# Designed miniproteins, single chains, continued (5): the designs that were tried, part 28

Each design is a single chain, and the fold is of that chain. pLDDT is the mean over its residues in the fold that is shown.

## One batch from the design tools (miniprotein)

Design m16956
Fold by ESMFold2-Fast:
Structure m16956 (fold): chain A 73 residues (1-73)
Amino acid sequence: VEELVKEMAEVGREAALAALELGDEETAKRIEDITVRAISLAGTGEVGEEAARRGLEENKRILEEVKKKLEEK
């Protein structure tokens, strides 16, 4: 759980910063909300851990999309 929370925080921060660099404040806010919710749920048992893992996967997908857009600039 601690490793999942740490990875979630790291990926969430990286994705939010990348979105802000694109000028996409809405996506940055969405990433932050996903990260906060996932971290909150990670400590609530098996279902919460699964939800946190899905949130991490979603943030990783957003990060890859944002990175591609930054590369096009």
Scores: mean pLDDT 78

Design m16957
Fold by ESMFold2-Fast:
Structure m16957 (fold): chain A 67 residues (1-67)
Amino acid sequence: EELKKLIEEFKKAALEYFLNPMDPEARKRYLDEGLKLKEMNPELYKKIVKEARDEAIRRLQEEAEAA
């Protein structure tokens, strides 16, 4: 239950950070939530980071292809 909330919060924080890596608030949130998840489940942390990065790349690629 608590793990589900942490996963959802970290997914959002990771995606926001990868879309705006220069935003200090997004970076702080990504690091804070990431540390919590990494301590509880490092494999899940790694998987979510990869998925968020892939999603950010996809969105940025779509924007680059758009007029």
Scores: mean pLDDT 80

Design m16958
Fold by ESMFold2-Fast:
Structure m16958 (fold): chain A 92 residues (1-92)
Amino acid sequence: MRERVLGEASMEVSYIGALVNPEGIEKYAKNAVKAATEVGEGEGLARSMEGMAEVNPELTEKMKRAALEAGKEYGASEELIEAVKEAFERQL
């Protein structure tokens, strides 16, 4: 039961957040890439971004640009950059 309530809330918040706060999406993408770069987490980040891109295709390009720019700025590995790029490419 708890997983259902959390799942529904997460989906609704992701959808509303993507529609209502486009400016927040860019900041979220940059912060997420920075954190993933520091801990070496590419797959989890790519999956999260793929889910958000699926909800709002218009925000996909903005998130992709912000994420790739942050990756270059923070010195992300080539594998992390490619994982993020592929997550967005599948939704475009």
Scores: mean pLDDT 61

Design m16959
Fold by ESMFold2-Fast:
Structure m16959 (fold): chain A 88 residues (1-88)
Amino acid sequence: SAAKKLAELEEKIKKILEELKPKAEKALETGDKELELEVKLELGKIILELIEEARKKGLDLDEATIERIEKEYKEIEKELEEIKKKKE
C-alpha cells in the first residue's frame, strides 16, 4: 500500500538523519563551509535515491519539485568541488 511505502521511506530518512546529525552539528559549531556542503550533498543524494525508489514503485511525485531538488543538488556538488580544488 502507499501508506506502507511512505512509512518505510520515513523510517529510512529518520535513520540517515540520525547518522548525519554529529557531522551537521560539527559544521554548525565550527562554521566549516566544506563540512556544511558535504552534509547537504549527503542529504540531497539520499533524497534523490528515495525519489528514484518511489518512482520505481509507481508513486506519483511532483515533477517540478524533483527538478528543483536535482538543480539544488548539482549546485551544491559544484560548490563543494570548487572548495576541494582550492585545497589541492
Scores: mean pLDDT 77

Design m16960
Fold by ESMFold2-Fast:
Structure m16960 (fold): chain A 74 residues (1-74)
Amino acid sequence: SLMEKVRRLEEIIRDPSASTAAIGAEAVEVVRAVLDELKIPTKDEVVAQFRDAFAKDPAATLEQIRRLVEKLKA
């Protein structure tokens, strides 16, 4: 579920031993779950764009994911 993926991402972000790559992998799972909830047909293309954005600015990209999840909860 989307909430299970969000929980795992929140847990790994709080882990000081977690690598940027490991956080990025969990963030990709959240993006995939968000796209599935929204029924977006460009899922794989959007995930590829996310990976590039995350590599350039992890903090800004995670904030964008947080905003998308909040909109789905509302």
Scores: mean pLDDT 75

Design m16961
Fold by ESMFold2-Fast:
Structure m16961 (fold): chain A 98 residues (1-98)
Amino acid sequence: SAELEALVAEARALLAAAEAALEAGDLAGALAHLREAMRLVLKMLKLDPKNPRVLELAEEVVALARRLAEAYPDNFEAWELEGLAALVLAVVKFIHSK
């Protein structure tokens, strides 16, 4: 659907922005972009739960959230986001297994 394609494009732009923020040492920016990307993944999951791009994006969110948490190991919000992203990925994988 056109709505799903728009959400995919927006999520990918947010992941690119989060990676740029991480590389620049901008923790607040990286957290904000990753939280918004995860919110879009959840929206996509509700619209088309079996779409393979939902799994791809959920895996990318987890990978970046883990890199952020490892870069800022004393920051609770970074580890909380990694944990939430991992739970979302687990749900997506379970749905795709059916």
Scores: mean pLDDT 89

Design m16962
Fold by ESMFold2-Fast:
Structure m16962 (fold): chain A 99 residues (1-99)
Amino acid sequence: ALELAGLKAVAQYLAAKLGLDAATVEEILATEESTRAFVERASAELGLSPEEVRLLYAHGVATALARAGDDEGALDVMLETARAVGDERLVAALEEARA
């Protein structure tokens, strides 16, 4: 459930960056397969690195956790992923937001 919710959040973010209309977004989100295929395609079109894709996925999962009332879990997911990809600036910003 969290993985699919995170994937849908990433797809919505990428669709907004590409300027897609609401009807197209709804069609993309109709199945897990279409959502996953879109995320792969849009990430390639935007020239995102594997590290950037990992951060976007973590942000999607964190958003789903926060909506479920798990704000600490959301922040932990973002911090763990930021540390794993070596984004020290994002780690510092997230730790400051937690403090």
Scores: mean pLDDT 77

Design m16963
Fold by ESMFold2-Fast:
Structure m16963 (fold): chain A 81 residues (1-81)
Amino acid sequence: SELEEQVAKARQERAEAGARLSALAREYNALREQAEKDGWTPESLAAVEQAREATLQAAEEYTAVDAKTGQILEEAAKKAA
């Protein structure tokens, strides 16, 4: 059904946003560990700050996708009743 397709699409988009956030968080953590070893050079600090900003943006995007998915699931439940 179209309703089942909407739910499946929403869940897939949330999974993709979550995977992207997870990948960026891992990169951010790796860069922080490298920066610690390098003694926090200006170059390593800049790389960490860029990765942090990208991770925060991805987290905000994930929160929006998660909220939208929740709304779609609630609407689908109401239409199925």
Scores: mean pLDDT 88

Design m16964
Fold by ESMFold2-Fast:
Structure m16964 (fold): chain A 88 residues (1-88)
Amino acid sequence: SEEERRRREEERREKLEKEIDEGVYELAFAVELTVLLREELREDPAVALRELAAGVDSERVRRYEEARERLREEAEERAKKLLEKSKE
């Protein structure tokens, strides 16, 4: 029926909007954190991430983890601010 089709379209739109909001936040957080980490470490954070994923306890991994913890709140604040701008 047309009513069932309309309901499915409305549900899809609501789900898509929620997924976009959540996706934008996750992407914004990842981007902002990566920028902050790159500036702080003065190298590509992916290098430390690969060593961490391999279970390597290196000075690079320790510096990365310390910087990530220190910069997490700033990255979250920047991501939230970017998400708020996208809703304007």
Scores: mean pLDDT 78

Design m16965
Fold by ESMFold2-Fast:
Structure m16965 (fold): chain A 80 residues (1-80)
Amino acid sequence: ALTKADILEQAKAVADEVRALLRERFDSLPPERQAVVLELAARADAAFQALLAAKDVAEAQAAYAELKALAAELIEFLRA
């Protein structure tokens, strides 16, 4: 069965991918795109904190879904 630990493992992999792209791409972005990336990163951090604070698998799944959506937007901005 899917556990909170399994969800955290998946979230860590997503966070590692975003972190690698930030290291490679962030400084090459125009300032307007850097501002959007920072806003999305702050929201992604809040979603990750919600995942850490989740009391059950359902709450962890909801937080992880939000984190994945924000990570997808971050990846799009960093690759564009």
Scores: mean pLDDT 84

Design m16966
Fold by ESMFold2-Fast:
Structure m16966 (fold): chain A 105 residues (1-105)
Amino acid sequence: TPVEKVKEVAKKFLKELKEILETSDKSDLAALKEKVKAAIAKMTAEIVDILDEHPEAAKEVKEILEELTEEALELLKEMNADQSVIDLLRQGLEGMIALVESRAA
């Protein structure tokens, strides 16, 4: 189902985000931010493709992305990520939720 596809995309994103934080040089915030932006862009493209095929799923997709946002922000806080990286992630995920919401209307 489109909901199952989005949940798998979200799980892949969380795993990639954790790997980025574990393997990245903490002193190179610019490189870390670029990797986080790339991960968000990749997930956004996959979600858009799913919604283009299944526009009826937009409401359920929004709910999954809201849960993902809470989990991702908690992960970054637990890993002691820089506040600017946490802010970047929040802004990126909120932007994706707004995009999904615009397609539900």
Scores: mean pLDDT 84

Design m16967
Fold by ESMFold2-Fast:
Structure m16967 (fold): chain A 71 residues (1-71)
Amino acid sequence: VPAHVQGVIDALDVTIGDLEGRIVDVEKQRDVARANGDTVTTATLDTQITGLRGDVAALRARRDDYRATLG
């Protein structure tokens, strides 16, 4: 396995993990806003969660492309 390609996969895994952690934090903020009856903040945070999930999906696809070069 080329070390350079593995390094890119490892970096993508770190970035994916960071974004997944951010999604959890935003979901907690959404749950607080929802509990307080703040429908506007809840809707805004739901939009952010959707965007972050899209970013994670794109990075996972890119990681899978790099993994395909190894096999």
Scores: mean pLDDT 84

Design m16968
Fold by ESMFold2-Fast:
Structure m16968 (fold): chain A 100 residues (1-100)
Amino acid sequence: SEILARLAAVLPELSEPLRSDVEAFLAGEPLSPTIERALEVLALNPKASREEKIELLTKVPGIDRKLAEEILAFLEKSGLSALDILVADGILLLEKGVRS
């Protein structure tokens, strides 16, 4: 799994609370609802500027500007798109007998 390998490679570079969510995901737990919603918002807005993405993310309950910036930095460091991670989450949920 290329996606899981890239997530594992960036794990030491992550700060809380995102680090704990990614670590749990790598251990076979689904993404938290907050992070899943954040990635959905980004996947729906691929042409948005960095500032527009931050503003869209801060509309998600539980995401402040700091966490929004950390999520964007995480995607840049991993080399993964929001859609790549959502697909991996969907595969994990399907393997566990839960529909994404």
Scores: mean pLDDT 79

Design m16969
Fold by ESMFold2-Fast:
Parts: C-alpha cells; sequence; structure tokens
Structure m16969 (fold): chain A 69 residues (1-69)
C-alpha cells in the first residue's frame, strides 16, 4: 500500500508554507517530468528535515514510491 503522512505531518507542511511545493510536485508527476518532481521532492524533504526528521523521512518514502526510484 502507498505510504501516507500522519495528520500532524500534513499540518506541518501547511505551517511551513510547503503546500504550493507539494502541488508542484504532483503536477510534475502528472506531466511525466520525473527530474522536476525529484527536485521539488528533495526541496520539501530538506525543509522538513530542519524541523522534523521523521516527517522528512515519511515524505521521502512517499516521493520515492510515486517516482518508483
Amino acid sequence: SMPVLTPEQGRLLVELGLEEDVEKFVQALRDGDLDKAKEIADKIVEKLSEVDPEAAEAFREIANYLLKK
């Protein structure tokens, strides 16, 4: 099954202002631009890792699942 964020981790994305980056990540996946999607995912993971390393790891696992890498 697909990895998912906890509600707390989802709220953290909102609080850090990363909602638009998440939307851009999803759009890049829809466009088949995997290089762009990975770049955006790496940015989100970096920002999360400064505040909550566990949330960063959870998002990294989700991104890797969606990128199949």
Scores: mean pLDDT 82

Design m16970
Fold by ESMFold2-Fast:
Structure m16970 (fold): chain A 63 residues (1-63)
Amino acid sequence: SIEDKIKELGKITPEVLAEIKKSLEERQQRLAEFKKNRDKILNEYLSKADKETQEKIKKVLES
């Protein structure tokens, strides 16, 4: 896991480790924002699609 790899870097200075953690958090935040924007676009499409198509896409997203 990522946590195990960070632990392996425990010999590195706390300052460097803090920067790595900050970069990972910023990356996760950017990914979450990307997903939110993607879902917004998808919802716009779904609002214009028929009921059957909406249900099919919803099932795919749940998986």
Scores: mean pLDDT 72

Design m16971
Fold by ESMFold2-Fast:
Structure m16971 (fold): chain A 84 residues (1-84)
Amino acid sequence: SEINKLTEEMRKKIEEAAKNYYSDPALSEEKLAEAKRLAEQIADLQVAHRAAQLTPAQQAQLRAQLKFNLNSAVEALFKRKLEQ
C-alpha cells in the first residue's frame, strides 16, 4: 500500500539522519525533517481513508493526533538509532 511505502521511506530517512548525526549534523537535521514530512503524509492518507465516516471537525482532530503521534515516533526511533 501507499502507506507501507511511505512508512519504509520514513524509516530510511531516520536511519540516514542517525548515521550522519556526528559527521554531518546539517544533513542529519535535513533527513529528520524529511522523515517528519513523510509522517505527515501518512497521517493525511490515514484520515482520507476514514473521511466518509467522520465530520470535518473529527477529521481535523484525528489528523492532528496522528501527526503528533507519528512525529513522536520519528523522534523516538531516531534517538534509539543514535544509542546503538
Scores: mean pLDDT 87

Design m16972
Fold by ESMFold2-Fast:
Structure m16972 (fold): chain A 62 residues (1-62)
Amino acid sequence: ELEGIETALDLFEKYRGDREAVRAELKAMGFPDELIDRVIDAYLADRFAFYEEFMKKLKEKK
């Protein structure tokens, strides 16, 4: 839940500026390519949208 969101945030922090590394990790977590690009773009342009998208994904795995 909240920890999952923190993990995603830490992931972007850890791979700062490295889209390839972030893409690979998100793919390993079950994100499809289309969604990965959308999530990364949302994070860069509007992290609020990214937060909402990630929360939706976490709830699915509940």
Scores: mean pLDDT 61

Design m16973
Fold by ESMFold2-Fast:
Structure m16973 (fold): chain A 78 residues (1-78)
Amino acid sequence: MKGSRELIARLLRAGARAAEAGDRVAGINQLNAAAEVAERAGFTELARGAQEVADRLRNGGDLREVAEEARRLAREAE
């Protein structure tokens, strides 16, 4: 899928921003969307990483750590 890396990075950054704002639901939704786009595009490791970050956010993980990990994945997507 053309431009999928840019979309994945954008969704991961949106998830990070939502997490930092304390919006866990929005953060999880954005991270899950990033994982779905990555999986369909064949970026299996990015999809796995995005799901792991979403699961951490769902399970009450530290918002700052979740945001930092999501931004790290966004840089890898680009």
Scores: mean pLDDT 86

Design m16974
Fold by ESMFold2-Fast:
Structure m16974 (fold): chain A 78 residues (1-78)
Amino acid sequence: AAEERERLAREAGEFARRLALEHAEEVAALADPGESVEEVAERAGARAEALARKLAEELGVEEARRLVERVREEELAA
């Protein structure tokens, strides 16, 4: 259970970081003054990891994974 939760969190974080880096120009517009795209990507990854862990704790790993995958699909399509 804990291992599956940590794996889901890691996958969510990696996806968020990759998405931010692939959309560097858009991410740069959201950065705080002096913040790099890499720093925004790391922040996005950390937030995604925390959210995935919270969802897995509240809803269970399977339901949390479905929600994370849904968000990934929506972000990729947008």
Scores: mean pLDDT 73

Design m16975
Fold by ESMFold2-Fast:
Structure m16975 (fold): chain A 67 residues (1-67)
Amino acid sequence: IIPREKLRKMVRSLAETILAFNPDAVVPEEELEAKVEAQVDELAGQELSASQLFGRLVAAAARAVEP
């Protein structure tokens, strides 16, 4: 189990990376923050292997940046 605060930082960092490579993608900061928190809520408390966690983090970041 990874602490919520670390999950949030990881998902947010990946989301920011995705947005940096998509100049046409405009997501309001408040909306991005809310979506990141929602994805972290789904991941928090789950017992995941390192491989499963990595895949879930990437998917969560991708969902957080979707309009």
Scores: mean pLDDT 74

Design m16976
Fold by ESMFold2-Fast:
Structure m16976 (fold): chain A 98 residues (1-98)
Amino acid sequence: AMEEKIKKRIEKVKEFNKALEAGDYKTAADLLEELRPFMEKAARQMAFWANDPELGEKIIETIDGLIAALRSGNVDEAKKLNEELDKLEQELVDRINA
């Protein structure tokens, strides 16, 4: 069920956020890379249903940028991209529910 997939994603995202708050940027990057294939598939599928494929691609690009920022230790950029990712994901949810 879609709800089970969403719950599993939320649990992994919580682990990512805990690693980020702890300053464990390597673990945060590793977790986000593990999540990436799932997030990519979900973002593209949801964007297709929302009739906004560009929004799906922006989400994927933001994830890739966030991984890069975390690996480079660019904390300010990582924070910016994480906030942008949250906004883009909310926009995608809003479009599907419209």
Scores: mean pLDDT 80

Design m16977
Fold by ESMFold2-Fast:
Structure m16977 (fold): chain A 81 residues (1-81)
Amino acid sequence: SLEELLALARRTLQRMFAAHDAAARTLSPAQREALHAEFDALLVEFGRRFRAALEAGDAETARQVMEETLARALAVIERFR
């Protein structure tokens, strides 16, 4: 359902932000800015693709976008460790 999909998106974003915040606490100000910029770019792309999938009624693509965004976010964080 749409409600389940939105709940999954919220949990995914919460996980991404928790990982971002944990990583950011260990970084210099310059590294935090770089991490924040990469995360902002990921969120912009996620919002665009996720909204397009929802408008098309394509729950499968919406889930795919969510999975890809989480994987990319975790990979970005790993590069800053």
Scores: mean pLDDT 86

Design m16978
Fold by ESMFold2-Fast:
Structure m16978 (fold): chain A 95 residues (1-95)
Amino acid sequence: MISKEEFEKEVFLSLLLMALAVAKNIARQRGNEEAAKLIEEYGDKLLKEMETLFKQGKWDEARKKARELLNEGAEKVKGYDPEIAEFLKRLAELV
């Protein structure tokens, strides 16, 4: 069995990555490959940064970094798909 804290961290990361995967698939369905690539890039960066910070026990820093990466990704996606960009920004507010 994993600890309650480890469970909460895994659930948070899994839900965040699932939301990004859905956004990426919607971008591809809309024919917007550049938006999809940007979402994939920021998703990969998010996973790497979160894993590093979780191993260091830096949960608050991990949440702050996730929010920063989601907002940065939203700004870059805005020129390609403003609806997906708004979704990413809203997701950052929930982190």
Scores: mean pLDDT 82

Design m16979
Fold by ESMFold2-Fast:
Structure m16979 (fold): chain A 66 residues (1-66)
Amino acid sequence: SLADQLREAARLAAEGKFEEAAYLVTGKKVTDPELIEGYLESLARELRILGMQDEADAVEAALKAR
C-alpha cells in the first residue's frame, strides 16, 4: 500500500539512508543532496497529512541531524 511504502521510506531516512528513501518515494535514482532534502521534506509533509506523526517526526529529526 502507499502507507506501507511511505513508512518504509521514513524508516530508511531515519537510518540515514537518504538516497534509498528518495528512490522509494520518487522511483528514480537521486544523488543531489538538495533534491534529496526536498523530496524527504515532502515525505514528512505527506506523512503528517496521513496522521503518521511519529514517522514524520523521525524524518524531520534525521534531516536536522545532517
Scores: mean pLDDT 86

Design m16980
Fold by ESMFold2-Fast:
Parts: structure tokens; sequence; C-alpha cells
Structure m16980 (fold): chain A 92 residues (1-92)
């Protein structure tokens, strides 16, 4: 279904963004907490719009954490987010 495809894209993006945050030196506890909260929200989502809203909120929180540690990491987070959104638009 479109919902399952969108969830798959977002789960991959959440993981890749979490990796960038860890590599940038964001404390592991903060990254794990953010990742765990949003993987649950994506799993519980019943519509593409709920998945998109949760992903947008994850991105907003992740980009702020990245900016505090590395401008390069912040750019990488944004590029992954924009790429994932383009993939979502092809299947939703």
Amino acid sequence: SPLDKVKSIVYRALGEIARILLEAGVPREEVVKLFSEFTKRIGDAKSVEEVKAAFDEYFDKAIELARKHSPEAAQRVRELYEKAKAEIDKVA
C-alpha cells in the first residue's frame, strides 16, 4: 500500500539521520530517545499524512541537534530529508 511504502522510506531516513547525528557527536542518549519516539509514532500512524507530519517533526528536532554540533552534519540531515520527501512524493 502507499502507506507501507511511505513508512518504509521514512524508517530508512530516520535511521540514516540518527547515524549522522551520532557521527556528529550528538550524545547517544539524545539520539536514541528521538529515534525510539519517532519510530513508534511512524509505526502507530494510520495515514500517509500522519507519517509525513511525524517525519517533519523528527527532521525539525534532528536538524537543531545537528546544528549545535556540526554545520556539515546539519546539511547532510537536510539533504537526506529532502531526498526522502522526493521519494515519498513518487509513491504517495
Scores: mean pLDDT 90

Design m16981
Fold by ESMFold2-Fast:
Structure m16981 (fold): chain A 80 residues (1-80)
Amino acid sequence: SVEEKLEEVLEELEKENPEIATLLKDAYEKYKKMSKERQIQALEDMKEFIKELKKKGLLSEEIAEKLIEVIEEEIEELKK
């Protein structure tokens, strides 16, 4: 499931940057309480945030790409 993939990537991220892992876990908890339209927007915003973190060297390319892939899978599921 997307949730299982997210947990695996967040576990890898926690080893690389525990502060960002905690931030993303908190964001995901808030995301789950949103309406469908707001969820899609929040995921698009999160994808852009991950790209910015990668650009600033706060996330490795591998972790950033895995997070973006999981986020894109979730967006596609919400659009069905």
Scores: mean pLDDT 82

Design m16982
Fold by ESMFold2-Fast:
Structure m16982 (fold): chain A 72 residues (1-72)
Amino acid sequence: MEWERIDLETELVLATIDFVVAKKAGDYEGALKALDRLIEVARRYGELTGNQAEADRLIADAEKEKAEILKK
């Protein structure tokens, strides 16, 4: 469980970095893909840790960012 948690936390960080980098580069397609990945990893994180409230918050934040990009 410790390795699996660290792996998921690492994936969350990497997805966040990918999103920020893509957004700064004007790569909105890449930013949307990074947000989709972040949502998937956050869901797995909630299932693994049992912290569904934190997972739901991360998913909601990512969906809000996705909605802002899609308005363009």
Scores: mean pLDDT 80

Design m16983
Fold by ESMFold2-Fast:
Structure m16983 (fold): chain A 98 residues (1-98)
Amino acid sequence: MKFEEDAKKALDFLDKNEPKLRELISKYITDEKERLRFLHDVRMEALGLFNEKFRERGEVTDEDIKEALLEAVRRAASKYLTPEQAEKLVEDFEKFFK
């Protein structure tokens, strides 16, 4: 089914980019347990956004996946970082997609 294919593509994209996000967040969150909670929150937010986009359009594009992940990082970061740190993290992470 197209849903299973698009979901796999989204999860593969998350897994591919998690190491870079882990490296970036380590500059702001020095506690290992807190970093793991942040990464978990990003994954949960991203999955929610992927499901919403698929529900609305019946498909998820590569651009939708990138935008959803960036938004998930922004949402998760707001729980752990200052607004200035969160924006810097999102900007630095976005550079890996361009």
Scores: mean pLDDT 80

Design m16984
Fold by ESMFold2-Fast:
Structure m16984 (fold): chain A 66 residues (1-66)
Amino acid sequence: MLSPAEQALLEQLSRVSGLSREEIREKVSEVSRRTGLSRGDALLLALALLSQGKSFDEAVEELLSL
């Protein structure tokens, strides 16, 4: 179950990327599983990468390369 803070980050990512919250949650959970990052950290890092002008797909690829 996502915390309220994780839900807020998920909503922000959905809004910025144009993807559904479910799609983002699924991809972020995969990043968390593969990298050992917490879901909260993966959400924060993805949002930071989007704020730098990267697409969500680019952010996911960068995080998966850790």
Scores: mean pLDDT 80

Design m16985
Fold by ESMFold2-Fast:
Structure m16985 (fold): chain A 56 residues (1-56)
Amino acid sequence: MLKVYVDGELVVEEEYELASKASAEAGMRLLLIGASVDGKRARVELTELDFVGEAE
């Protein structure tokens, strides 16, 4: 399960299987960096990795 929050609002909620942890981590890092550059607060949760990342 992938959930993406921007400024505290849930904008993406998808169920998918994780094919590669490294690939998924790289993608999530790019999303968080992009949000940070735009000055937005973003949070990503991926259940398959037990990952919660947040950009400020």
Scores: mean pLDDT 60

Design m16986
Fold by ESMFold2-Fast:
Structure m16986 (fold): chain A 103 residues (1-103)
Amino acid sequence: SVTQSPASVTIKVGESVTLSATASEPMDKVTWLKQDADGRKLIIAENGVPVEGYERFTASFSGTQATLTISNAELSDTATYFFTALTKEGIFRGQGTKLTVVE
């Protein structure tokens, strides 16, 4: 299983936030997904590597722990962020973190 924290967080433009995830087993692969207001999901980081255009995002994982840090937040970062982990027991999805960025 996977647990994400926090469940919901509000920050201001220009601030930084770290999203955390814990798996019950060591993780072989980690994917972070951004879900927009229309419910569409986009992969934003895989195995600690952000996709092009997401350089303000830093992802890392080791053992049962994973983090996604968003630096210098922008209004467009407002979204629900999901964690997916591959372990020896299969693929597990987190419940998501709802991020709201305000001025």
Scores: mean pLDDT 85

Design m16987
Fold by ESMFold2-Fast:
Structure m16987 (fold): chain A 70 residues (1-70)
Amino acid sequence: SIDELVEKFREKVEKLASTLNPKDRIILEAQLGIAEMEASVMKLSKTPEEEIRERLYKIERKIEKLKEEL
């Protein structure tokens, strides 16, 4: 479900954020918060699931890129 997918991304961000400096951690957590809020609004508006998944996928790609640069 979308809720489980959002939970999974939050867990990934929190785990990664604990290893980052405070500035990068705040930026990453803010980006996740925005994505979660947008996904929730889209879900309430019955937005196609594909658009919600694409939004969350962009956050996952940012997490992957950060791991590769560390």
Scores: mean pLDDT 69

Design m16988
Fold by ESMFold2-Fast:
Structure m16988 (fold): chain A 98 residues (1-98)
Amino acid sequence: MAEIEQLKKDIEAGVKELRELADKIPTPEARRLVENTIKSAEELIKEAEALDDPEKQRFYLGVAAGIVDIAVGILNYEIDRLKKQGKVKELEEERKKA
């Protein structure tokens, strides 16, 4: 019971983080990734809840958590990349003014 409840909480936290990250990259691609990931996670949770086997429930919830974590990782990587490229452009403009 505790492991299943923890996985559900982890998925909920990850979904919240995905939505917050999408707000920082308001591109069609970021929105599509977030919406598709949430939909897939919700479908896996529904499949897990239809099962009476705790081991199978853990497996499906684990897949849902993994998909959410991967999407969070992708969005964080893209934020860091965009921030680094923006910082390089600002440094080049300062160098031209000096």
Scores: mean pLDDT 77

Design m16989
Fold by ESMFold2-Fast:
Structure m16989 (fold): chain A 65 residues (1-65)
Amino acid sequence: SLEEARKKGEEAVEKIREEYGQEFADLFKHNFESALKNREARGLELTDKQIELMVEAVRKIAEIE
């Protein structure tokens, strides 16, 4: 459900904050909320795989100088 996706996203925000700091947590949160809103407006769910790919993208950005 979209509610479960929201909870999983909130958990991912906190994990990214712990690992990479507030800047990257905010980046993920912005992208996640945008994706969730877009999917909800279209009557679609946000899948675990989609959330994992968004987390991976932020991690890659955080690791590039």
Scores: mean pLDDT 83

Design m16990
Fold by ESMFold2-Fast:
Structure m16990 (fold): chain A 87 residues (1-87)
Amino acid sequence: SDVTLVVTGLTEDQALELKEQFEKRGYKAEVIKGKDTQLVISGLSEDQALSLARRYASSGKTATVLKDGKPVKTFEPISPEDAGYGL
């Protein structure tokens, strides 16, 4: 089953740079512009998607992991000081 990661709270430049990096690694990535810029990454393993989602949440982003197009887990933005990330 296909796993997708949706990240919001990125700048357009950050999303475009990350899109290029993920596509270079063989993943499908899309940048969706709207109320908030979203980065959608497909072809991840579930473990990779969960790891990346936690990392993005620790950086103040919202990250949702989807399996077969359905949300299975959402990581809310966390302050780095509250999450212990980077300690």
Scores: mean pLDDT 78

